# Ledger of designs, part 24: designed miniproteins, single chains, continued (5)

Each design is a single chain, and the fold is of that chain. pLDDT is the mean over its residues in the fold that is shown.

## One batch from the design tools (miniprotein)

Design m16805
Fold by ESMFold2-Fast:
Structure m16805 (fold): chain A 111 residues (1-111)
Amino acid sequence: IKIPSKEEAVGIVQKQIADLEAAQKAGTLTLAKMNIAIGEIALALYPLVEVEANPGGLMEVMSKNDEYLLLASAAVGGYGLPGGKIYVYLTQVFLEGGAEAVIKEVKKLLE
């Protein structure tokens, strides 16, 4: 796992946003695609952006929603790794507001 430069990180994030928007418009967006995109965005943004994450809150959501168990547990399990806080944060955003909320929040983090 390579740490990107700022320019590379912005490029990765913009590509992931474009891919998510295209998949959503085409009706091909899956939880697996969402999970991969959140992970790639988190790894790209961690050197540039600091966020507050609530892994305990995400664990509580995970315990009540079996459908999202894999996505939430992957984020919680990665909490101590590079990008882990952003991964937890964006997974929480996804569970609360869906793909549109993640796209909006990531665009805000790039401002």
Scores: mean pLDDT 74

Design m16806
Fold by ESMFold2-Fast:
Structure m16806 (fold): chain A 68 residues (1-68)
Amino acid sequence: NDKLTEEINEKGTELLKSKSPLAVLLKMKKEAEKRGDGELVEIIDYRIEEAISLLGEPTEEEYKEAEE
């Protein structure tokens, strides 16, 4: 748990630097799903839910950026 939290926190620095924090989180979730890392996917899902509550729903552009 702590190691996965640290990985998300390191990517959190990229969230602060990017114009689209939700796109970064969505991309991380896709990468974790591709790796078969279900525990990391669940942790990222919680972070996405919290980010949506703070920033609002991701735009279609942010969803597309995460898929690319």
Scores: mean pLDDT 68

Design m16807
Fold by ESMFold2-Fast:
Structure m16807 (fold): chain A 118 residues (1-118)
Amino acid sequence: MAAREQAIRDALEAKVAEALAEMERFGEEAAARAREATRLMARDPEAGAAALAATVRALRERTARLKAEIRAFGRELGASEEDIEAALAAVGAAGMAALQRMAEAVEAAMREAAAEAA
């Protein structure tokens, strides 16, 4: 491989790793917020639902922003469209994993609330 092409690929991979680390941290925070929002729904259904919806919106906005940043960085770097698309797919997958973790946190909080009510 040409050394320049490898350097471009390595730089893009490093940028993706930073984005994935940010998504991991945000995913943990989003799961915690989703759990709190679910507990709030038992006391204030409207406020709890609004808090959960806001957390989902923030996750989608964060994922879209990171994808836009990666696309811009890859283009400036001269990365191939194939490498850029793979990078965007990785960030998208991390966003879906975070959303799944939020769903699991909601289900766990609902089970805890049901057990406390029994």
Scores: mean pLDDT 87

Design m16808
Fold by ESMFold2-Fast:
Structure m16808 (fold): chain A 72 residues (1-72)
Amino acid sequence: MSPLDKALQIVRDELLKAGLSEDQVQQTVDSLRAASRSAQELIDLLRDIAAVAQPDLSTALNNAVKKIEKQL
């Protein structure tokens, strides 16, 4: 599994923990995979999204970033 695939799995797990539906999580992960070429680009994109997201989603995305940074 690539570093990007591992990072996307962390995002998926954090969004599911935040209470998003499996369908919404899958669509979000697919969009992030299409928009990101590396784990670092994904981290930067997640930070940008978190800055404008609803509080619960922002918290989930920031938690995902923290976990990705610890594993890379």
Scores: mean pLDDT 84

Design m16809
Fold by ESMFold2-Fast:
Structure m16809 (fold): chain A 86 residues (1-86)
Amino acid sequence: GEMAERAVRLAEEAIRLAKQAIELAKQGDFEKAKKLLFEAEIQLGLARIELGVSKLINDDPELIEEAERLIEEAERLIEEAKKLLE
């Protein structure tokens, strides 16, 4: 359960950071937005690793599905933030 739960928490953190990066980019604070985007990408990377491990050990399937959904949401928000910062 713990690996899939970590994947969920890491993906939620990536979503939180990406949303903050989008807000700051909209306010014109590109330097801080880029820093938060970088942190969001790190959290997303860690979430993917924990998800991979949870799948390998056949952890909680409902938490695995939740982590996959949250990772997809984080990826979309990070892509949106990148477009705003370009």
Scores: mean pLDDT 90

Design m16810
Fold by ESMFold2-Fast:
Structure m16810 (fold): chain A 77 residues (1-77)
Amino acid sequence: ELSPEEQEILREAEEELKKLPKEKAEYLRKLLERASKLDPRVAVLVAQFIVNYPKMKDEEEIEKELLVVERVLKAAE
């Protein structure tokens, strides 16, 4: 069972996805769906990445954080 705080992160991630370009939103939504099927806790981690995406300063930071997310997904498989 997810805590209210974890559920809020998932809601915030859905709102942030609405603000992104369609291509990026589709990619991140697929990532979130994949995580949700593996482990709800991994889904929260992916959602936290999505929420933090607008705060990231450059492409290098985004790529680095994305690699961490993809590694967590692979480990959960």
Scores: mean pLDDT 78

Design m16811
Fold by ESMFold2-Fast:
Structure m16811 (fold): chain A 65 residues (1-65)
Amino acid sequence: SSLSMAEARALALMAAWMGVQLPRTELPGGVSIENKGGPEEVREAAREIDRAIREGVERLELKYE
């Protein structure tokens, strides 16, 4: 599915938190990071983050490798 600007930013922040490196890319808004995972892993992380935010989890305890 398509990745929105909000999801892209959430993904970038949570990827850094989880220790996941995204392929270097310039996102609208000046966010860029490196990732060793594939696009599918990036999309899955974005979906997880979006879901957690929607559920109103203030402190999210995510343990990802």
Scores: mean pLDDT 50

Design m16812
Fold by ESMFold2-Fast:
Structure m16812 (fold): chain A 80 residues (1-80)
Amino acid sequence: SLEEAIRVVREMTQVLEENKDKSLEEAIKEAEKVLDSHKDRLTPEQYERLKKALEEAKTASNIDEAIEILDREGVRLALQ
C-alpha cells in the first residue's frame, strides 16, 4: 500500500540518522538494505520510486542532504 511505501521511507531516513557518523556511502548501503528487505511488500512502481530516491541520495554532499532527499520523496508519496 501507499502507507507501506511511506513507512519504508521513514525507516530509511531513520537508518541514515543512526549512521550520520559514517560515510555517505556506508549510510546509503544501510538504507538500501531496508528497501531490499521490504521489496516483496512494495509494488514494482513504489520500489522503483524509492530506488530512484536512493540513487539521488547517493549524489548528496553529506548524510543530512541525503535525508532531505528521502524526506522530500516521502512528502510526495503522502500527498498522493
Scores: mean pLDDT 83

Design m16813
Fold by ESMFold2-Fast:
Structure m16813 (fold): chain A 88 residues (1-88)
Amino acid sequence: SMMEEIAKEAVEEVKKKYPDLEFSEEAIKLAVEVAQATTASDKPVKPLLIKILEEAAKIAKEKGKKVVEKEDVQEAVNRLYEEGKLLR
């Protein structure tokens, strides 16, 4: 699907900064769902998806993890929201 391709491209962009990290399927799925829900229907989803995945990767790396899990994405979303970087 078009969204699967966008998700793959977003993960590849984040892996350029965090090449040692892998992303779980559940983490990618949650990030896509949040990005779609937050992005206006007339706006591209990819930039916000990259932002969420990059913050989750940063959190996973801070914890010494090699895999970004659903919980890291949930923490990333909460952090971005508190910092005013995620639009409501």
Scores: mean pLDDT 82

Design m16814
Fold by ESMFold2-Fast:
Structure m16814 (fold): chain A 56 residues (1-56)
Amino acid sequence: SDAQMNRVQRMVQMLGRLYQTNPQQARVYYDKYMQSISNWSPDAQQYGQQNMTNVT
């Protein structure tokens, strides 16, 4: 859904900023976000997997 896609895009942006200031916490949030999107739409899952992995 559009809401899930908007949320995963926000997660990517937040994770990227967090990685620059606190990489250890960024890893924790990465794991939490990946688990959160596991039951979301395939588009949101693909976007999250592709873009969150690249920022951490």
Scores: mean pLDDT 79

Design m16815
Fold by ESMFold2-Fast:
Structure m16815 (fold): chain A 94 residues (1-94)
Amino acid sequence: MEHLEKAKEHALEGARRARAGDFEGAIEHLKEAKKHVEEAAKAGEMDKDMADSIIQVLDEAIKRLRAGDGEGAARLAEYAAGMVQTALESYKAK
């Protein structure tokens, strides 16, 4: 549960920084979100296939930041945060 909550917080902070033009800060927060998604899967808080899908979306967001697309990256980071929220709700329901 702790890893899912931190993954969501870092993904949303990455989105905020991307829109603010802090692309380096956004990338670091998205990397932290990826680490927490990986740890959530290891801890059994999330299915591995879902974790791999979220990581792919976060990697695409990082690629867009490196290409100068802050708005596209922010939307992908928010989408990843939504997927983490779905996993968090599913885990808490068990």
Scores: mean pLDDT 86

Design m16816
Fold by ESMFold2-Fast:
Structure m16816 (fold): chain A 100 residues (1-100)
Amino acid sequence: LYDPNYQLTPEQQAALDAAVGQLNTALKEMDEIEKKAREQGKEELARKIGLFSTRAKVRLLAVQVALEMGDITPEQALADLQAIIDDVNKFIEEAKKELE
């Protein structure tokens, strides 16, 4: 149940901070790829990248809110964050191939 004073262990906090850092790095790379798509006149690809980036940011916010509200465990939050990172990295690889 909800506990607004719940504190993560140092190990849980470090793992979550690392996952958020990895996701933020991947999202920054997506922003750079979107810029390159626009510079090449690939407007449809740029729009697709922008939409996917927005959805990934919404997923990140949902995980953070659920963790703060006590709706999910730190272990579940870490798993959800890793799933977002994997999806973002896969999309980045596919988008780079379209930037030929």
Scores: mean pLDDT 83

Design m16817
Fold by ESMFold2-Fast:
Structure m16817 (fold): chain A 95 residues (1-95)
Amino acid sequence: EIEAERKKLKEGIENYFEVLEEKLKEKLAKHKDEELYKKAMQKLEEVREELLKMAETMTIEEFNENIPEEVLKKVQIVYLMSVFGLSLEEAEKLV
């Protein structure tokens, strides 16, 4: 049963980041800042890879208990960069 739950978790993570990436790319394009675009997309990919690695190595219980705060803060950083055009350093100070 753990294998089925882990597969659903990974699929959910991948789908979430695919949809989020598309939406954030549209917001980033409005800023006309290539460096901001690259840094925001790189940060989003780093968060996705970290979350997928955690989903592979942690139990489902551990994942549910330990992931929300860390992941939400990192996603919020990319969101602030994408929507408001903040630098990585500025966005990190707000979360």
Scores: mean pLDDT 77

Design m16818
Fold by ESMFold2-Fast:
Structure m16818 (fold): chain A 63 residues (1-63)
Amino acid sequence: MFESSRRAAEEQAARAVAADPSLRPEAEAGLKRADELGRQSPEAGSAAYLALAVWLHERLAAL
C-alpha cells in the first residue's frame, strides 16, 4: 500500500501543478514530508500521501 499511496499522491500532485503551477512548492513540500514519514513508518507515510492527495484536490476545488 505505501508504494501505491506514493504513486497516487505523485500523480495527484502532477495534475494539481499542471492545473495551477502556484501549487508546486506546497505539492513538493508535502511529498517530501510524506516520504520522510514513510521512512520512519510505512503506515504513517501512506496516510500522509493520501492526506496530501485529498488536500491538493480540496485546494484546487477552492480556487
Scores: mean pLDDT 78

Design m16819
Fold by ESMFold2-Fast:
Structure m16819 (fold): chain A 59 residues (1-59)
Amino acid sequence: MEQKIFAELKRLGAHRRIPTPEELEYVLKKLNITPKELAEILRSHGFHELAEIALELAK
C-alpha cells in the first residue's frame, strides 16, 4: 500500500509541490483507504503537512 501511495504522489509532483486536497481525495478513492490511514502513513515518512491536509478530508 505505501509504495502505491508514494507512486501516486510522485505523479502529482509531490517532490516539487504540495498536492491539492482534490488530488489527495483521488488517491484515497483509487487505493480505497481512509484519510486517517493516509495521514498515519504520511506522518511515518515525515510528510507532516500532507498528513494534516489528509486529516481535513476526514472531517
Scores: mean pLDDT 72

Design m16820
Fold by ESMFold2-Fast:
Structure m16820 (fold): chain A 61 residues (1-61)
Amino acid sequence: SGGRAGMELAAGILSGDEALAARGYARLAQEVGEDAAKAAATHVRNGDGRGAREALRAGGG
């Protein structure tokens, strides 16, 4: 579930699909917590896919 939400967030941010990004963020925040979801979104917006993945592991694992 977290992997799908993270993929939706990343796809939404990278493609400029605000609705997809918002849906992915909301789902991700429920799965890994708001702090981890916010950090992951920030990393994706900065082009840092590795940082996004590390933020999700820190929050969800």
Scores: mean pLDDT 78

Design m16821
Fold by ESMFold2-Fast:
Structure m16821 (fold): chain A 65 residues (1-65)
Amino acid sequence: MLKEVADMLLGMAIGLEHGVGIRPRLVDGKMVMVITAETPEELEKARAAKEDMEAAGVRIEVEEK
């Protein structure tokens, strides 16, 4: 509950604040949160969200469509 739940909730909250949707994905048996971006503007928002999440200790990946 401590780290994993807090990181998940914090990541989702930061994503919503930046106007980006995030979803969990399993990578090598570990849960990773992913933002999908289709335009340069969406990529900029995704990168800003990732920076805030990383500063908070939350792992996140950005995928371009």
Scores: mean pLDDT 73

Design m16822
Fold by ESMFold2-Fast:
Structure m16822 (fold): chain A 62 residues (1-62)
Amino acid sequence: MDAGEAAYKAGLAADNAAGAAASAGMWHRDFGGEEKGRRAYLAGAKAPTAEEAARASQEAAT
């Protein structure tokens, strides 16, 4: 995958992850669920690439 394609897909992945985290927060208002979703979203949102977003989200979710 070239750099342009990778950057574009990373942006889409970050947007999709943000939407998924928001939805998870709505359903899991109990302790644990919402906090894990919020941490994963914030970590992913700070990462400019899909690889870094996945890594940061995994670290935040643990």
Scores: mean pLDDT 57

Design m16823
Fold by ESMFold2-Fast:
Structure m16823 (fold): chain A 77 residues (1-77)
Amino acid sequence: MEKELKEKLEKYKEIVLEDLDRLIEEARRAGDLELAEGVEEIRKKYEPKFEEAVEKLDWEALKQTVAEVQEELAKLL
């Protein structure tokens, strides 16, 4: 049970971080260095929060961290 839940939380974290990485790459390709740097700072800031949520098996904390990332992205766009 714990191992299966941790794997699901880890996969969700990977999906979100991969989306951020893709946005960074797309911004760099478009020459939007400010957006690329802004997204990199968001990733750096929230990666520890994602790791903590996965370690604690805290689905609500993970979901809250995703929401905070989305709000920070909205400020950059």
Scores: mean pLDDT 83

Design m16824
Fold by ESMFold2-Fast:
Structure m16824 (fold): chain A 87 residues (1-87)
Amino acid sequence: SILEEARRRAEEAGREFYGGGMAEGGADPESAEAAGKAGGEWARDVFEGKRSGKLVPQTPKELEFEKEIEKAGEEARRLAAEAEAAA
């Protein structure tokens, strides 16, 4: 479904944002992988409109990314509802 695919994309974006950011900063692969996993789980929760207690955004860039994931979740839910109404 549209919602399931969008949720998967949000989780992947969170994984890349936190894991990729750590790797670019020179972190070891194990630390980058752990950060990516936590970021993906957090992004999934934010996408679903939940507050994750496991990861707290600390930087302006992280807060901006959180807002983008929230908007993506709202848009995906709207599109899924429209698709269901059109069927």
Scores: mean pLDDT 77

Design m16825
Fold by ESMFold2-Fast:
Structure m16825 (fold): chain A 70 residues (1-70)
Amino acid sequence: AMIPDPEEAAQALRDARSLIEEAKKEKNVTKASILLTSAGVWLVAADLLGAPQEEVDALREEIRKVGKEI
């Protein structure tokens, strides 16, 4: 299992948020899908590193919401 690291968890959350925001602005469906997939990977890393569950759940829902629009 990944060892909890609050600073790395916070960075992973920031990376996931950044990718979700880029995906929302992306007009190419393939590129938007790649960005959302990458955001999901960072979100899994954040969860394993001990990120706050509320923040992880919120971003997971945002990924699902954005994914329905592409």
Scores: mean pLDDT 83

Design m16826
Fold by ESMFold2-Fast:
Structure m16826 (fold): chain A 87 residues (1-87)
Amino acid sequence: SMEEIEKKKEELIKLLREKGFSDHQIEEINRDLDYLESTLPSEVFLEIVEKVKEFLESLDPSMPASEMFLKIREFLAEEKKKAEEKL
């Protein structure tokens, strides 16, 4: 549902802020998420959001936010590629 998507996106944004991500970095990640949301069924999109959260939580807590940002962007780029291959 739209409500569930909004809640999961808000939870991810909160986690990114807690990890020290800047508003600019969060905005760029949101653009990536918006593309996936527009391309994929809601159920599949929600699974990807959960994968992103799990991936972020698997990273070394001492890792700089700038390095985490690059890793998250790379992860989302791979998910975008998979989505585009289904078009």
Scores: mean pLDDT 82

Design m16827
Fold by ESMFold2-Fast:
Order: structure tokens, then C-alpha cells, then sequence
Structure m16827 (fold): chain A 56 residues (1-56)
């Protein structure tokens, strides 16, 4: 279902954000850099959700 697809996408996004945070931290990125990257990931997921809802 559309809601199941969105739920899975949100769960995968949270896992991806965790991995990105860990990788950026390991590279010595600032908290501001980490926050910007995580926001970009969230923005991308929002666009994907909007697309899924428009199709369903």
C-alpha cells in the first residue's frame, strides 16, 4: 500500500541518516555540516513521499 511504502521509505531514511552521521563524524565533519547533510536527506525523502502520494 502507499502508506506501507512511505513507512518503509521513512525507516530506510532513518537508517541512512544514522550511517551518514557516523561516516561524517569519522571524517571529522562539524555538527553544522552533519546537520546540513541530514537535512538534505530529509528533503529528498519528502520529495519521494510527495511523489508516491501523487501516484497513489
Amino acid sequence: STEDQIKELQEETERFKQIAREELTAQGASQEEIDRRLQAIDDGTKLQIDHIRAEG
Scores: mean pLDDT 85

Design m16828
Fold by ESMFold2-Fast:
Structure m16828 (fold): chain A 65 residues (1-65)
Amino acid sequence: VKFLCKGTIPELQPLFDKARSLGFEITVSEKTLNIKLDSADVSNLKRVEVKITLQFLVNMTICEE
């Protein structure tokens, strides 16, 4: 499973820091954060991370490979 977030890097910094601390592989483009996760690991992301993403008015989409 792959998380796709859209937004500016400064707005996504808390999400970047959390994902890196959890050991996820992060690729960052100008406006996009891509995280590759096992489906079990996806369930380990706390709702606060999703809430942070929403607070920055960023759309987060879960994509399958």
Scores: mean pLDDT 46

Design m16829
Fold by ESMFold2-Fast:
Structure m16829 (fold): chain A 98 residues (1-98)
Amino acid sequence: MIEELKEIIKTLEEALKKARDMGASPQLISTIEAALEAAKQALKYAEMGDVETAKRWLESAIKLAKEAAELARQEGHDDIAETFENVAKKLEELKEKL
């Protein structure tokens, strides 16, 4: 779980860099930054053993990842959209294991 969440955070950091390099909208960039921050907060609380707070941050990260996927699709950034769809699915699976 913690290791899987660290890999998701790395994927989000790489996706953020790619979105910036591709000239994604400020709205998409801000949504990706918010998803990354929520995932980092989930990791922090999971490492502290605060499972309930970690779950709430995972819910926020899932919602933001889904919003980023929708925005990326609307902007024609299909690769970014697919990345965030996969991230949302993995985050949902991690939440079920907590």
Scores: mean pLDDT 87

Design m16830
Fold by ESMFold2-Fast:
Structure m16830 (fold): chain A 64 residues (1-64)
Amino acid sequence: SARALALRRAILLVMEELSDEKRAKIRKEVVPLLRAGRVDEALETVKSLLSPELAEKLEALLAE
C-alpha cells in the first residue's frame, strides 16, 4: 500500500539518527508488521521506540 511504502521510507530516514540497538529493535518488531500490512500497529510501535522529537519528525514525513 502507499501508506506502508511511505512509512517504510520515513522509518529509514529516522533510523539514521538512532543507536544500533534501537535500529535492531525496529527491524525485529516493526518490519514484520509492515510486511503483514499492519501499518497502524507498525507506526505505533516505531513511535514508542523514538524520542518525542523524532516521533514528531516521523509524523511530519508521513503528512506529505
Scores: mean pLDDT 82

Design m16831
Fold by ESMFold2-Fast:
Structure m16831 (fold): chain A 98 residues (1-98)
Amino acid sequence: SANQLAFAQDFLALLREFLAAAEGKSPEERIKLFEEFARRLLALAREHGVPEEGLAAFAEELEAELKYLRENPELTDEFVEQLRRLAAHMEAQIAAME
């Protein structure tokens, strides 16, 4: 529970940093920012004790998403909006874990 809360808080902070950096950027710049976000999120998950098998599966999912966005850069705006909704949902869940 305490470790799950700590990971959720760190994830939300990283997600908010990405969303702020992505503001007003081109699709190509947003994809590069998401690439960096994905790398940092994997490092964060490792620091919070996600096992190597779980990290490998998560890395594959992030790589698939990056490939999809690179092939469909017009969808980056919708993708960023989905991540804004995720941030709001995570904030509500963290508040409920008090």
Scores: mean pLDDT 86

Design m16832
Fold by ESMFold2-Fast:
Structure m16832 (fold): chain A 93 residues (1-93)
Amino acid sequence: EEKKKKALEEGAKVAEEAITMLEGAYKTGKGDGIAKAVGDLLEDMAKKLEKVGLKDEAKEFKKAAKMAKNAGQKDLPKVIEEAKKVLEKLKKL
């Protein structure tokens, strides 16, 4: 279905953007504010995926979003790994 394909492509781009933002935040010590913003970005993408019936993918984005929103600077490597796992799963579809 074309809508699902477009949502998966958007999801992959959002996951890639999230990884880039988190890696930059970790390197610059600006993790606390950026992690929350990334969490909001991932949660918005989860809602878009859920609306097109991609419930499993939406759950993965919601999990990553929750981790990002609760992350301090020291937790960013774990959030980056979770976002990378989400991206890898989307690339296999």
Scores: mean pLDDT 84

Design m16833
Fold by ESMFold2-Fast:
Structure m16833 (fold): chain A 75 residues (1-75)
Amino acid sequence: SMEDARSKLYVLEDAEGNRYLAVPEKVEGDKIEVALYPGNERFWVDKETYFSLKEGDTITLGGKEFKVVKVVLPA
């Protein structure tokens, strides 16, 4: 569900050291739309891939690689 999707946010870092907050915005079947803040660039990724991410993992969004530097859990 969207509630479950929003339970797992990530801080992602690009190859240049820029950091983004990855926020799930939509779920459509097996795909999830992820918005990166700042900038509000949006990417569709596999839902299971998104939920399986751990600190130190890499994810490719729009042909660009990001490192998961932090998993953000709700307080």
Scores: mean pLDDT 80

Design m16834
Fold by ESMFold2-Fast:
Structure m16834 (fold): chain A 70 residues (1-70)
Amino acid sequence: MEVLESTVRPEGGRYTVLRDEVTMAMVPEERPDLLLTPTGGAFPADPEKVLQGRLVRDQIPSLDRFELFE
């Protein structure tokens, strides 16, 4: 599994690691605007892209989507 922390490292913070059936994502609680994907994709902290990344974050790290298939 690929975890890219070269971009995101909240000082004194921690990461929220979410794992689905085949993939996982890491999201820092202090900086939910940034997420690390297993494919090595990291959403930039750009205000414009953060808005877009929020939807992806809610889709991937938000287990609400996965639990609907329960």
Scores: mean pLDDT 40

Design m16835
Fold by ESMFold2-Fast:
Structure m16835 (fold): chain A 94 residues (1-94)
Amino acid sequence: SPLEELERVLQEVLAEVAKVDPAAAERLGRLWAEFREAYAAGDLQTAFALFVEMLGLVSEVARRLEAEGRLEEAQRLRDLATRAFDLFKKLLAS
């Protein structure tokens, strides 16, 4: 399912973020749990807002990696974020 694929991608994002910023990884994990509850309840507006907040957090981590010259790691996070967004769009189309 798109939700199961999204969970796999977010587990990869969490692992990459945890290497750079454990506090951001903990925040991302909490946002993902809140997202799953909102989505399961049919609260798509809250789910959307939480997903946007998750993308913003991943983008900030990627920007920090770029500032540190860690360009390949930053690009990997940006690619994972793009994949997560594509899967999220498929969830909303269901």
Scores: mean pLDDT 88

Design m16836
Fold by ESMFold2-Fast:
Structure m16836 (fold): chain A 95 residues (1-95)
Amino acid sequence: SKNDVIERLKKLIKELESLLKTGATKAQVLALLKEVRAIIKEAMNLGLIPVETGIGYILRVIGLETDLLLNPDADPVEIVKRLLELVKDLLELLE
């Protein structure tokens, strides 16, 4: 449901904010990126966001995954900051 999607996004925001304070591993950030893609796809399937908007969000997440995996100098905490912004934007769109 819409409420389940919103609650999952709120939980992710708390997790991402915690990782900004404690630090994050690449493995932790990759798992969170995968979870965010799954939530975006669920929101699209439920008709909560337009397909074009959902595709835009998926491409942003893939860009973050690509940077983290292919850039040896990638800081996982910088990816967490960008993912947090994306998740907050998505939550505002759904509320």
Scores: mean pLDDT 87

Design m16837
Fold by ESMFold2-Fast:
Structure m16837 (fold): chain A 68 residues (1-68)
Amino acid sequence: MIDDEGAADHIEATKEQLEELHEKEGARATEEALKAIEEKLEEYRKQGATKAVEALEKLLAYAKELHK
């Protein structure tokens, strides 16, 4: 069972971790994170977790800007 609100909060906090990961590990680590975010987005969409989906879509957009 999915905690939609908790998942969304956790995803939002991951934005700062992703920025730190990009600075430490570079483009390779952010590329791996981008793929992981896309996989989680598909899973949450299948489960109907609307808040987690919205948070992941924002995180995905942020990750794409970092990877650019």
Scores: mean pLDDT 73

Design m16838
Fold by ESMFold2-Fast:
Structure m16838 (fold): chain A 91 residues (1-91)
Amino acid sequence: GAMIEQLEARLDALLAQADALLAQLRAATDPAQRQALAAQIRALARQVIALARELMRLAEKENDLETLLRGIAAILRAIGLEIDADLLLAR
């Protein structure tokens, strides 16, 4: 329904923002800027996980397996964002 569509749109927006920050982190050479960008990516990943959990809760109530799987996929993407940020900082 409309609420699920709104949550999916918010997830897509946060993931797009995180991808843009990852691109900035890859290009950044200043250590302080790199740490700040990585912190922002981790904060967005936490927001994605929180929204994905809400999406999954609504999917369970509606018995909507497709939406439940989309929530799981969003959590996996968020974990990937945290790993990417950590690996980029370790350089």
Scores: mean pLDDT 88

Design m16839
Fold by ESMFold2-Fast:
Structure m16839 (fold): chain A 74 residues (1-74)
Amino acid sequence: SREELEKRIEELEKRVKELEKVAPPELQFGVDLIRALIKEARRKLEEGGDLEEVEKLIESAERMIDLLESRIKA
């Protein structure tokens, strides 16, 4: 639902904000890409866009956050 996607975007916004605080300079490009995906998902959701496309953007951002978090912790 739209409400579930909104909650997932809110969680991603929190996660990327925390990630930005700890990410080294070489990973900042990845952080910027995640922010762009989150921004696009929010824009599409606010404009009444295709919920399937919003979900795909959210899933892409989630995968990128997981990858960057793993790299920072390594």
Scores: mean pLDDT 84

